# Ledger of designs, part 59: designed miniproteins, single chains, continued (3)

Each design is a single chain, and the fold is of that chain. pLDDT is the mean over its residues in the fold that is shown.

## One batch from the design tools (miniprotein)

Design m10031
Fold by ESMFold2-Fast:
Structure m10031 (fold): chain A 94 residues (1-94)
Amino acid sequence: SEKERALLLMLLYVAVVGSTVLTMERSKNPELIEQNKETMRELLDKLVELVEKYMPEKAEEIRELAEQTIEAVEKGDYEKALELLKEMAKLIMS
């Protein structure tokens, strides 16, 4: 179904954002860190848009978790960012 495909795409966006966070944590290259921050923001925006369309009841909480994930990354708290991504995945799957 369209909703099942949207769910899989949402989970894929969370997984790819997780990959950007892990890359930022492990990288010593400032240019690569900045590129991954931009990718993270773009994917989180796309995730929120999909959630607003297919799961509007969860949209506000996902938006708040996405904003907190960005803030955690800006503070260099990659462990917190990964924890927040796990909470987003859990909420999407509930």
Scores: mean pLDDT 90

Design m10032
Fold by ESMFold2-Fast:
Structure m10032 (fold): chain A 115 residues (1-115)
Amino acid sequence: MMSEEEVRAEFMRLTGEGVTIAEEDPDKAAEMLRRVREVLREFGRELPDEREELEAEVRWLDDVLAQAATADEAARVALLRGAFGRAMATLLRVALRHPEKAEELIERLREVVES
């Protein structure tokens, strides 16, 4: 089982990579955020206590992705960066509340960000 410090460090690293991709390749970042959306949705099904928060984040992320698709380049980058930061912060809170799921969650997010 990962320590809380290890979980926080890995989320900070993955968030930084996602934010960098949003700045350099917003089309790739939008695709990655669609995959993060699926992670939020899957963990919402597995964790009944988190379902309401994760379903709310999925709805918010859908709205931001729709806005980003029609925004100018600068607004699109800002929206995607913000979406990444918020989604990762939500998943970090879930990982800290469910340490038995933290490693699986980090592995899924690593597959999203590092592919």
Scores: mean pLDDT 87

Design m10033
Fold by ESMFold2-Fast:
Structure m10033 (fold): chain A 63 residues (1-63)
Amino acid sequence: MLSDEEAQKKLDRIEKNLPKILAGNEVVKRAAIHELEELLKQVKNEEIRKRLEEIIKTIKSSL
């Protein structure tokens, strides 16, 4: 399990890259979804988990 601080740093990097992911092709989007789902398994913080789930749904909706 990741610490809240490590999870927040990973979330910040993902949010910074989100516009690039959403502008990417299907391969980029599928890779991002897989990475986010793996990260979600390692995060306990409810706020961080909720934001990760929102990002995953956003990317899936753009496929």
Scores: mean pLDDT 84

Design m10034
Fold by ESMFold2-Fast:
Structure m10034 (fold): chain A 60 residues (1-60)
Amino acid sequence: ERQKRIEELARWIADKLDEVAVDIANWLLEKGAGPKAQADARRTLENVEKRRLEEEIRKL
């Protein structure tokens, strides 16, 4: 019961953080940041993608 609400809140926070991370990563790529920053941005996008896939698998 209470755990469900905590998990829902944690998921909402995680989703918002992922959204912000994706926005920042896309902004860095669009801005034409240096190779290191672009690599970090792409890695961030990859990590968010993997995290979402894991969450979807757990719901199955």
Scores: mean pLDDT 75

Design m10035
Fold by ESMFold2-Fast:
Structure m10035 (fold): chain A 77 residues (1-77)
Amino acid sequence: SELDAALEEVREAARELGRLRADGSPENVLATVGRELLLIGLLFQVRLLAEREGRPEAVEEARRIAREESGLDLRIE
């Protein structure tokens, strides 16, 4: 489903963000900000898809994935 694909995109984006944050090099500052904004956008997409597919629990799943992979506790209500 589109929602399951979006959850996988959240995981991939969160892993990349986590890697960039761990590296911490000055060259990665813009990339890190860009990935954080992408991850936030993906969480909003998951919220929309979860509503459409009747799976509201997927929003909390996406937030958990983002936190575990990137270290950011992002909430989309």
Scores: mean pLDDT 80

Design m10036
Fold by ESMFold2-Fast:
Structure m10036 (fold): chain A 65 residues (1-65)
Amino acid sequence: LETVKEQLLARGKQLAKYLIETGMEHLLPAVIESIAAQGRAKGLSDSEVEQLVAEIREYAEKLLA
């Protein structure tokens, strides 16, 4: 479960960076929803999914600043 959470966090941050660098930041909410759904499907708890989403959003906000 921890390995899955770490992999999804890294993937989410990578996708957020890619979308922002390519001018596709409008797709970020859909990508975050997809990662949250993948986390739930792979057995992450609601609190782990909430933390995952929050960390990806904070990372994206720092890149946009």
Scores: mean pLDDT 82

Design m10037
Fold by ESMFold2-Fast:
Structure m10037 (fold): chain A 79 residues (1-79)
Amino acid sequence: SPEKLKRLEEEVEEFAEWLKEQLSKLTPEQQAEFLAKYGEVYKELAPELVEAYENKDYDRMIELVEELKKRAQEIYEEI
């Protein structure tokens, strides 16, 4: 639906801006550690994101973006 697409777009944009801001506060070594850990989480979730996209399951895509955001926040707090 158009409303769910808009929500997905907003969630993705907010997360991207959060990532840029938080990464800018880290040292190069901390950025490398964050990106390595975040990359593993993304690899774990990517197959489900692809399936949701192919099925136009925007609710599932939103859930997966929210999970990715939550796990990124947890990684950031541990660095």
Scores: mean pLDDT 86

Design m10038
Fold by ESMFold2-Fast:
Order: structure tokens, then sequence, then C-alpha cells
Structure m10038 (fold): chain A 104 residues (1-104)
């Protein structure tokens, strides 16, 4: 369901932010990710799919920047691999949520 997908996105996003903080990712990047996530979810909720797509694109960009900074600070550690897996799962769920919402 849409509600279950949103809850899973929120849970995985909290885990991603916590993992990124442990890897020394800058707070500015993490704050931008969290702000864009809130904007994306509100746009989806309001049926503003053009705005939702814009915020999704900004979210995907922020996730790539978070991964890049984590790799620069820690290299190919197991924790960086965990962060990459979390980011990939979140990206898939975000894209899936927008497609399901547009189908209404």
Amino acid sequence: SVEETIKRIEELSKEMVKTAEKLGVSQDLLDRFEEELKKFLEAVKNGDYKSAQKHLDELLTSMLEILKEAKQKQGDSDLVKELEELANRIAGLLMGLLEVAKAE
C-alpha cells in the first residue's frame, strides 16, 4: 500500500542518515536530503506530480553526493557498501511510490 511504502521509506531514510553520519558525511548534505524527502512526500500527498518529480530528482542527486563524500572519507568499507544498498533501496521505493500515485 501507499501508506506502507511511505513508512518503509521513512524507516530506511533514518537508517541511511545514521549510517552516513557514522561515515562523517557533512550535515549540510544530510539536511538537504531530509528537506527534499519531506517536500517529495508532501508533493505526492497533494497530487502535485510535477513538483514530486523535481524533488525526486533532487533527492537522487543528494543521495549520490552523500555516497561520493562517504567513499572519499572511508573508501570501499563495509559501512559504505551498507550505505550504497540503503540508497539503492530508498531510490527504488521513491520511484515506485511516484508511479503508483500517478496511476490514480
Scores: mean pLDDT 87

Design m10039
Fold by ESMFold2-Fast:
Structure m10039 (fold): chain A 96 residues (1-96)
Amino acid sequence: MAEERLAEIFANHEATPEGLAEAVRTILDFRAEQLGLDLSDLSPEERVDYLLEQGLLSESTAAILRRALAGEPLSPAQQGVLLAMAEEARRARAER
């Protein structure tokens, strides 16, 4: 079930503000690599804005990423989405 998967993710990644901000950076780095974009000169917040403007992120995903970068509280569902995306990115990079 989804709850078992989330428990495994939380066991490997702490749902702290610092851990969530690191998850956002992991997602943004992987998305840029996947799309062949060099965004290294942009801040993480500028990268979210750029990807949203290009239609490469949904507004709901962009909102979650922005909140995590700002250190704002996330719901358990938003934390789960963010950590799952970061874990998928790490897995894809490890298999490449």
Scores: mean pLDDT 73

Design m10040
Fold by ESMFold2-Fast:
Order: C-alpha cells, then structure tokens, then sequence
Structure m10040 (fold): chain A 93 residues (1-93)
C-alpha cells in the first residue's frame, strides 16, 4: 500500500530525528530518561512491525513529551509536524 509506505517513511524520519536529538542531549538526559526513551523506541519499532500505526502515533507522542524539555522550537515543530502527518495517515489505513 502507498499509504503504508508513506507511514513507514514518516516513522523512519521521526526515528532519525529522535536519534539526532538524543545524541545532542545525551549528557543532559538522566539515566532514567535514557532507559525510558529506549523502552519507548522499542515499542515504536514493535508497533511498526505489527502495522499498528495507531500504537506508533501514541508511542511517538510519548517520545515527544519526554524529549520536550530538550527541544529547540524548530525541533519541536518538526517532530509535531511528523506526528500530525502520521496521525492523519492512520485515519486512512
């Protein structure tokens, strides 16, 4: 499905941005926040594997909230736009 391919590309883009943000802020994140982010990232990957795009959106929002204190306004907007686009696609999947 073209919509499924677009959803996977958005999830990949989201994951790449999260890794970039994590790498920049690794020294600022507590060990507990790092562990929680890893668990959420694993949940995101599991949801994608199971084609659970609603679960993927929910987990992406949780990752966003955890990273929110460390985001620039530009990074926050970019992550929000990816999540919004993914959420709109899930209505058609």
Amino acid sequence: SELEQKAYLLLQKFKEKVIEIYTKNEDKLSPEEQKKLKELFDKLNEAATNKDFEGAVKTAKEIYELLKPYLTPEEAKELEEIIEELEELTKEL
Scores: mean pLDDT 87

Design m10041
Fold by ESMFold2-Fast:
Structure m10041 (fold): chain A 76 residues (1-76)
Amino acid sequence: MLEETLKRAEELFRQAVEAKAAGDYAKAKELLTEAVDLLLAAAEELAKLAGVDPETLRAALEAFRAAAVAELDAKA
């Protein structure tokens, strides 16, 4: 269910932001990765709503995950 997946991803992103604010970059990375993995699982339905190709959306989500993880690993 897309709505439930989006709500869970939002909660994980919120927890990741809280972990980052607390200086727990490892926990922030874990939570962020889990949130993006949920969005990747829902990529086909998200792509339909956005009017884009599912593979394009998947590639964009994977690129975002890689960039965000790299930033957290740099502790920036």
Scores: mean pLDDT 81

Design m10042
Fold by ESMFold2-Fast:
Structure m10042 (fold): chain A 64 residues (1-64)
Amino acid sequence: SGLLEKLIEDARKNAAKWDEMELLKFLNEAREELKKEYPNDKEKQLKAMGEILVTMAKARREAE
């Protein structure tokens, strides 16, 4: 979906630059947007959040 693609790209571009509070803010905002996009699908929400978390962790690990 366009929303998940945008959230993954935002995480990929910014996660290495964000401090802990900025990461938490992004995750909270992403969770709320995914709840609006998939209001009847908790499994899809969890899967999407997992993909975002993996992307963030990978981006931070691959950063200098």
Scores: mean pLDDT 84

Design m10043
Fold by ESMFold2-Fast:
Structure m10043 (fold): chain A 89 residues (1-89)
Amino acid sequence: MKFQEVMDKLKPEAEKVSTREFMIEKIKEAFKEAGFEVEVEEENGEVTFKLKSKEGIELTLKYAPDPAKTEELAEELKEDAEKLEKLLS
């Protein structure tokens, strides 16, 4: 029961630590700030940014975040969650 509350607290931190989600949002914001229209598509772990300039020129940029680092961060968070579960049990 209380473990679910702990998981809910860790969920925002997990999203912050998720290189994938953070990098996608950061890149999206940077391009929007630069005056591009940005559309994001996800495919097999790759993220495709479709950029459209004010002149209507479309540019496709593929971004593949480091899966090894994403997995490391997820594993660290899992270990912390398991430790908290043992403390609550």
Scores: mean pLDDT 59

Design m10044
Fold by ESMFold2-Fast:
Structure m10044 (fold): chain A 64 residues (1-64)
Amino acid sequence: MKVTIVESEEYEAKNEEEERKKHAEAVVKANEIATKKADDLHKNKGVPYEDITTVGTSKPLRVA
């Protein structure tokens, strides 16, 4: 059995400089959260890491 953990971190940028910085930070945060959830599944539920796929993405709030 394979488990996929998908995490999306929302961000709002006020200018282009913030957009680049917050996009990168959001991806990093999403991947950190996904990794923590994978560790919890491995330690608490005994799921092998090879059966856990993590996906961290950014989700801009100000894109129409």
Scores: mean pLDDT 77

Design m10045
Fold by ESMFold2-Fast:
Structure m10045 (fold): chain A 57 residues (1-57)
Amino acid sequence: SRIEERALRGIEEASPELVEINREIAEKLREIGDGIDKAIAHYKETGVFDPSLMELK
């Protein structure tokens, strides 16, 4: 709704710091997801769990 759109815009304008924090969190969650997917694929192929595939930088 238009009210929800205005509220989101107001939050973004009021706190650019929150937008930056949310972006960093989203990036870390994507990195974790990618690592998990690689570890699962390796386990399905070899039957061996390799935790190094889940390591974040």
Scores: mean pLDDT 69

Design m10046
Fold by ESMFold2-Fast:
Structure m10046 (fold): chain A 67 residues (1-67)
Amino acid sequence: KVKELIEKMKKKDYISTEDFVELARALIEAGISADEFFKAIREYMEKYGATKETVIKAAEDLYEKVK
């Protein structure tokens, strides 16, 4: 599920609120806490900028931790 959502987001020009919520839910179901998810998004946005690519990178790195 998480990999499918990441691949879908890579093909979009923009990540919608609905896409972001689905990604968050999938990662939480995989074992990432909500706090950990939002902390990672914030830290990656501060480091790499507030872009679609930053969100995708954070999601991929979080998913690697729970495989």
Scores: mean pLDDT 78

Design m10047
Fold by ESMFold2-Fast:
Structure m10047 (fold): chain A 106 residues (1-106)
Amino acid sequence: DERLKKVMKYILENLNKKITLAELAKVGKMSVGTFTRRFTQQVGMSALDFITDFRLAIATLALIYTDTPIAEIAKRVGFESLKEFSEAFKKRFGMSPAEYKKKVKE
């Protein structure tokens, strides 16, 4: 669990940029294969899926509670492009970030 605690802390501190499986494995002092297996066993999903879900969760909070432009939210939560952010968001929530913001902003 101590190795996974270090990995989780690294993810939280680095969500604003690209994170690779190789980086996470090095932080946990494991091979990539050992890391992916252990992470999935403990968390119940792949590390990359977990990171994407976490980025999208933070993005939904920004869409609900702030007036931050969608492109800036995408960048701040670590997506390389607005297009990649919008595609991941739509896959996860069934609607675009702009549609989500319009429906849930109160």
Scores: mean pLDDT 85

Design m10048
Fold by ESMFold2-Fast:
Structure m10048 (fold): chain A 63 residues (1-63)
Amino acid sequence: SMEVEKMLEEVREKLLKAGFSKATADKIVNRIREAIENNKPLDSRELAKELGISQETLKKGLR
């Protein structure tokens, strides 16, 4: 939906402002989009592990 895409754009902007690279921000946004489209919770632990960052760093970027 347009509301989901707007939310994802805001998340991407927050990640970039938090110091994440464009590549990392895009990966996070795509994983969130996939979770929403499949009506499943985001596995933040596995995503953080794949990105080589702590879960706390990931959560801080998503606030």
Scores: mean pLDDT 79

Design m10049
Fold by ESMFold2-Fast:
Structure m10049 (fold): chain A 67 residues (1-67)
Amino acid sequence: MTKEEEELALAYFALNLEATEEKMAKTPLDAEAQAQFDALKEKLAANKPSEEAKERVRELIAEELAS
């Protein structure tokens, strides 16, 4: 995986983290799934993606979801 691909992957996880936190507040998770989520959250805290990378991921997702 290239550096650019890693940055986009982290940005994607960061955007999904916000949506997932909202969902997790309403839906219980298995302990193993919770541990995996916490590990990803820790990685994102250490390697925060740039706002530009997050914007690029939002654009790609919007394009993919466009009918």
Scores: mean pLDDT 67

Design m10050
Fold by ESMFold2-Fast:
Parts: sequence; C-alpha cells; structure tokens
Structure m10050 (fold): chain A 84 residues (1-84)
Amino acid sequence: SISSLSEEEVLELLREALENKDGEKAKELLNYIKEVLVPRVRALVEELIARGELPESALADFEEQVSGYLAKVEAKFKEKFPDL
C-alpha cells in the first residue's frame, strides 16, 4: 500500500516507474504525491511556522521546491509517455 510508504520511498518508486516505462504506476504515484504527500507536508510546514520552529519564509521556499520538482517530473512523464 502506498499509504504505508515513506515520502522518500514514494519518490523512489516514481523514479523507477518512469525508468521502467510503467505509465499506469507512474501516474498513480504522481497523483498520490500531488493529492496526499504535498498537502500533508504543507500542513506540517504551516504547523511548524505557527509553533515558531520554522521561519515564515519556509512556506514560500516549500512551494518553490514543490513547483520545481513537479514541473521536472511532469516534463519527464510527458517525455516517457507522450500519449498519456
């Protein structure tokens, strides 16, 4: 089950699915990252900022990193699976 995996394990499985040309699995993992992992990590960053454990800039830094990561992954997905 994807929900029992760490964030690092999910990202590694996506890399493997892209390399192995498993478009269905890559799409499933990418959707999980977008719909579950990114919102979950965003909520944790917001909580840590509210508790004074992270600076307010940490949310903007997180959004920039996520945007860059997703843009690269989606570009690679389109390269590997142009018809999906």
Scores: mean pLDDT 82

Design m10051
Fold by ESMFold2-Fast:
Structure m10051 (fold): chain A 89 residues (1-89)
Amino acid sequence: SMLEEADRVLAAHPEVAQRVEEALEAFREAFRAGDVEAIRREAEELVEAARELRALAREEGASPELIAGMERAIRDLEEMARRAIEAAE
């Protein structure tokens, strides 16, 4: 299961997992507030943390399915941030 594999990667890298969770909450708060500068900053931090987690997953031999899922999530996040910023212009 991809979820079981994701849980194992997160458990192996608790500091990076926590950083992703904290960055995601900060991004959600910025998005709800409509704060363009906060959305920009928090999206950048979240993408960086997610890319670090993906790199660690690759090093641990995570399945191509999990890696592809992570790559898609990062792209979706970047697109969500871009659209929010454009809508506020």
Scores: mean pLDDT 81

Design m10052
Fold by ESMFold2-Fast:
Structure m10052 (fold): chain A 90 residues (1-90)
Amino acid sequence: SLTPEQRRLLEELRKLGASESEIRLIAEGFPDAVLAIAGRQKLSKELLDRIRRIEPKLSLTERLELAILILKGVPEEELLKYLDELEAKL
């Protein structure tokens, strides 16, 4: 079952325009769900390759937070820094 924090993050994703299908795939634990969102948002090959490598190693909460940053449209340099910080925690 989802924690209250994870449910709040899923609602944030919905507000940012994630589809019900995208929300379901993340909530069900599909390891490529965030990668699919990144691809739809037309992120660079470098970002897509890094997300593909790290996503299966992330907790559900970390995957939700990454998806939120992607949908908010933060600059690619900030996403790369965030991915560096996630890798440092692994």
Scores: mean pLDDT 86

Design m10053
Fold by ESMFold2-Fast:
Structure m10053 (fold): chain A 86 residues (1-86)
Amino acid sequence: MQPLSKEEIEKRIEELRKRADELVAQMEKLGYPALAARFRARVDRLIEQAKKAIEKGNLQAATDYINAIERLLDAVEKKIEEIKKK
């Protein structure tokens, strides 16, 4: 019923934040600092929503936010690869 535990969600948040920081650095190097800042802000808000869901005992909602962040990171990684190829 609960897809991830609180500890699993916290671990995922740390991993996703680190990956987001790496993507932000790549975007800045490619000349997209404004896009990098917006992306970082969006990831941070989703992490805050996940933490609030944990505080309310709603691990399902927290897991959904984690999945949303993962999908966002995957999409951005693909976009960066396209830009690098250019």
Scores: mean pLDDT 82

Design m10054
Fold by ESMFold2-Fast:
Structure m10054 (fold): chain A 59 residues (1-59)
Amino acid sequence: SLRDEVREELERRFPEELSEERVEEAVRLAQGFIDVGFPRDLAIKMALMIIEAEIEYAP
């Protein structure tokens, strides 16, 4: 499922930042990109880039 793929990628890249809240946010972002016509792989990558920016540059 999309959620399982997103969780696996988040755990791989940001194991210390893994939470249900981040998984849900990443799934919503990825689904949004899929809904506007982006390929699944690219949508997941874009969602994770947004999460990464949020982690790295949090106010």
Scores: mean pLDDT 82

Design m10055
Fold by ESMFold2-Fast:
Structure m10055 (fold): chain A 73 residues (1-73)
Amino acid sequence: SAAEGARAVAEAVLRAVEEGKEEVVREMLDEGRAALPSITDPEERALLERLIEVAEAALAGDYEKARALIEEI
């Protein structure tokens, strides 16, 4: 499912930040933000918005918030 796939991506994003791969996650965040206006499906848009929120929380060092956001996917 789209939600299951998004959750897997969100978990991978959190792991990447925990492993110090912040540059890769920042690039993904920038790409996601750029793509957001072109997504016409409301469900896909909501999932990408959630992935952006997870990446932002993880990059800020708020791992508790990042995990809570992943559970909402």
Scores: mean pLDDT 85

Design m10056
Fold by ESMFold2-Fast:
Structure m10056 (fold): chain A 81 residues (1-81)
Amino acid sequence: EEELREDEELLKRLLTPEEQEKVEAILKEIEELHKKGEDEKKIMELGIELYRLMAEAARERDPEAAEALEAVIAKGEEKLK
């Protein structure tokens, strides 16, 4: 949750309000799945999708931040194998 909170702070800096709403919806879905003790793979998939949206948005505005987010995505994708 602390990591997600830090990500939310990053989103407010990098994303437009519309993009932030989309990401907040994914974050809410992740939290709901986590509270229910639902499939960990699904939570991880949503987390990867979240970071992918952030990386795409950051790519034009902050390429260095986009590279950092892409590294997190790569680690998550490796765990899904």
Scores: mean pLDDT 70

Design m10057
Fold by ESMFold2-Fast:
Structure m10057 (fold): chain A 72 residues (1-72)
Amino acid sequence: DLDKAIEKVLKEIGSDLKPETVKRVIEPILKFYNREFKEEDVYPLVYFALKLFGEDYTKALRLYVEYLREKN
């Protein structure tokens, strides 16, 4: 569930962004690529949203790097 995945990541990084705001950025990206949401995609997508809103993306970037390392 995309909504729950976004809420989890935002809570872990301590972001004040509303999940709805992040979802508004993520949904058009997923629709553009015509792909189904996978829970593993949450880290790069939240990182991208944080960067766009000028929020502290340092923690999200760390989680994204960890996610990429686990794939290798």
Scores: mean pLDDT 70

Design m10058
Fold by ESMFold2-Fast:
Structure m10058 (fold): chain A 82 residues (1-82)
Amino acid sequence: GPVAEAERLLAELERLSAELVEAARQGDYDKANELGRRMRELLERLRELAEESGEPRVKEILKRAEKIADETEREAVRAITE
């Protein structure tokens, strides 16, 4: 169902977040940029799922995913600037 799908998307987003920060720390900006693009695609899917399902739990997962994406951006920038 929509909640289980949202939970799977969130788990993938968390994994991509960790990989992106590590890529940024290693100076692999091409990989970091591609991982960032994939994270934005997951957020788009979560947004569509929240809109179509109307499930409150999916909306909560979307808010968590948005927070993770924002935190990932801050950590990646920090890793790049040293």
Scores: mean pLDDT 87

Design m10059
Fold by ESMFold2-Fast:
Structure m10059 (fold): chain A 63 residues (1-63)
Amino acid sequence: SLFDQALEAIEAGDLARAAALAGEAVRANKTRGAVNDLAPETLKQLARLGEAIQDYFAKQEAA
């Protein structure tokens, strides 16, 4: 999925690619008009992206 690709990009340090992929995933949902009922798994993916970004920056500042 686009979320999995964004997560992999974050772990690789390519935050620009991660942002583009995450933006496309949100854009696709907006185009469909189905933005009010996100599946629990989609919410977990969004939470995981946020945690990955925080972990990435924590490691960068610790170095």
Scores: mean pLDDT 68

Design m10060
Fold by ESMFold2-Fast:
Structure m10060 (fold): chain A 89 residues (1-89)
Amino acid sequence: TKTLVVEAEVTLGESSVTEKAKATLRDEDTGEVKEFSFEVTTPHTGSIEIPASATVTSGTTTVSYRYTPAGVLKPGETKKLTVERVATE
């Protein structure tokens, strides 16, 4: 199974709000392009942690993704994320 890599940018606002980020993944074998979204929520303290991985369900298909870098995102900060599709067994 090949790993798919796509870069996305996430910007965090200054207020406690839930934001949605979008990323696009391309399957190297089929050329299929799949868009997905994930939510980023600012806690009251003004920082949020980007998880190292997430699972996305589309219809009956479940796919795991890895986000790099994982870690702390501060209000007003923009990070470029590399999103990789992980083979699920």
Scores: mean pLDDT 52

Design m10061
Fold by ESMFold2-Fast:
Order: structure tokens, then sequence, then C-alpha cells
Structure m10061 (fold): chain A 68 residues (1-68)
């Protein structure tokens, strides 16, 4: 879906900026593809605080656009 594609781009951007391990990044992208937001948030919670903050900021922007 277009929303899942935007969410995957958020995950990739945060993963690249904060040097997230490739295995963890692939698990996060798999959660996005499955629509498993619970697993995605569980995995994001293992990231450094700065990466979590940027993820939530970018996610908020995506959700605001989807609600408009």
Amino acid sequence: SPLQERLAEVVRAVGERYAVPPELLERMLAAVRAGDLGELFRLVATLPAEAQDEFLERLGAVLREAAA
C-alpha cells in the first residue's frame, strides 16, 4: 500500500542515518510489509534514543498526511 511504502522509506532513512545493523533493518522492513506495527514498534524500541525520536517524528508526518 502507499502508506506501507512511505513507512518503509522512514525505516530505511532512520536505519541508514543511525547505522542500524542490516539484520535488524530487514526485520523492521519485514514488519512493515506484514503490517505488523506491534513488531515494528518493538524493534524500534531497541534502537538508540535519537533514532527512536527521529522515527516517531517521521512516522507522525506520514500519519498526518494519510489522515488528510
Scores: mean pLDDT 85

Design m10062
Fold by ESMFold2-Fast:
Structure m10062 (fold): chain A 88 residues (1-88)
Amino acid sequence: SMARYEELRRKAEAVLTRLIERQAARLGKDPSEAEAKRPAIAEETARVAVTDPEAEIALEAALRAMEETDDGAEFTARAEALTQEALA
């Protein structure tokens, strides 16, 4: 379903946006390159998650970690793993 793909793509974009914001704020990284790549990574993450339940679970786990008030280490690790899988 296109509606399901668009939902998963929006979720992936939310995770990647938060990762870029945290890396910029915490590590002083320039967000420009990551922001340019974000749409393609989100599209690939959503494409895989539509057909692979394990990929959807990984995306949902990153979203849940994003709501935590800790140091964000779990969120960062999960979001970076999603990025690496999309770029492979």
Scores: mean pLDDT 80

Design m10063
Fold by ESMFold2-Fast:
Structure m10063 (fold): chain A 107 residues (1-107)
Amino acid sequence: SERERLRAVLVAASQLPSQADFIAALRAAGIDPRLLMAPEAVSRELLEKHPELAKGLKDPTMMLTVPAVLNGIAPSVDEPYLYVGVERTGPLPSLEEVQAFLSRFAP
């Protein structure tokens, strides 16, 4: 239900005529717009701690799904954008957890 709620909010908000209205709709739904606007910054924080992971990032969608891992939400390959607007909860994942996640997207 939470995944479906986030998807519905993002779809509805994306149809709004201005960026300000879009951001306001996300905030009203409890979604942190910073993760949506700057998902790469959260991914860079993780990569700074684990620089070896940089070699695994061949697809831009993988950067968008890294914040989802940090929020404890299982990402969907078809809907990675759904998770980037959720605030990070809990500790950063271990290197092994991140490597296991990235290996799912290996060529």
Scores: mean pLDDT 50

Design m10064
Fold by ESMFold2-Fast:
Structure m10064 (fold): chain A 65 residues (1-65)
Amino acid sequence: MKRVVVADSDPLVAAHLAALLEKRGYEVVGTASSLEEALELAREKGADAVVVVDTETGKIEEIPL
């Protein structure tokens, strides 16, 4: 099971994305309002990646750690 942190400035978008990822077999260990906060949280909790939505393309991006 891949452990991820979700980063989005909108907490409702972050929560929705987290729910979608959990349904796909990811373990969401936290959510953050910024990429920097998400990276710190991911290191603290031992996550494998940070997941973000690219604001220019709307594409979901996975940043491996």
Scores: mean pLDDT 79

Design m10065
Fold by ESMFold2-Fast:
Formats: C-alpha cells, sequence, structure tokens
Structure m10065 (fold): chain A 79 residues (1-79)
C-alpha cells in the first residue's frame, strides 16, 4: 500500500540518519553510548524487515535471525 511504502521510505531515511550520526560522532562515544546507538539502528532495521516480510518471507527471516544474533553478541560483549 501507499502507506506501507511511505513508512518504508521513512524508516530507510531514519536508518541512514542514525548511521550518519554514528559515523560523525564515533570517536567521541563511550562504549555504552555506542551500544545504545547500535540498538536504535537495529530496531529501525527490524521494522524494515517486518514491512518487507510479505514480499520476501525467507529473506526477512534470515535478516532478522542475523540481526538478532548480532544484537545478542553486542549485549554479551557489554556484560
Amino acid sequence: SAANQARLEALKQRAAELQADLAANYDSLTPEQLAAKLEEIAAVLLEILDLLEPWDPDGAAEGKARLEADLAALRESLA
């Protein structure tokens, strides 16, 4: 739908903005701040994968599994 397409474009724009902010501020971030920004980027990427699932259920499932594994590894590295 047009609403889903608009939401997808907004989420892609948000992900790009968060990644640009991370790149610009990387050297000034604490490990905890870096982790928080990566978690925020991951949350946006998960929403994108949810919106894409009806068209590519296998790709969305693989993307979610990979992202979940990366988040688990990040959280473990901070413990």
Scores: mean pLDDT 82

Design m10066
Fold by ESMFold2-Fast:
Structure m10066 (fold): chain A 65 residues (1-65)
Amino acid sequence: DRRGVSVATALEIRAVAAGVRLIARYEGDTIVLTLLDDSEEKRARAREIAEAMAAEHPQFTVRFL
C-alpha cells in the first residue's frame, strides 16, 4: 500500500527534522519504528511524532522495537 509507505517516509522526515534518528518500515497496517538513539529525551520525542502521525492516520498501528 503506497499510503503506508508514504506515512512511514513522512514519519522518518519529521524525525530527522526533530533531530531523532530512527528507521520506519511499513508492514501490513503497522508502521514499525527502530529507534537508533539511546537517550530518554529522543525516545520521548520519537513517541510524540509517532502519536501525531497515528492521530492523522488512524488506520495504521505504530510499534517501537
Scores: mean pLDDT 75

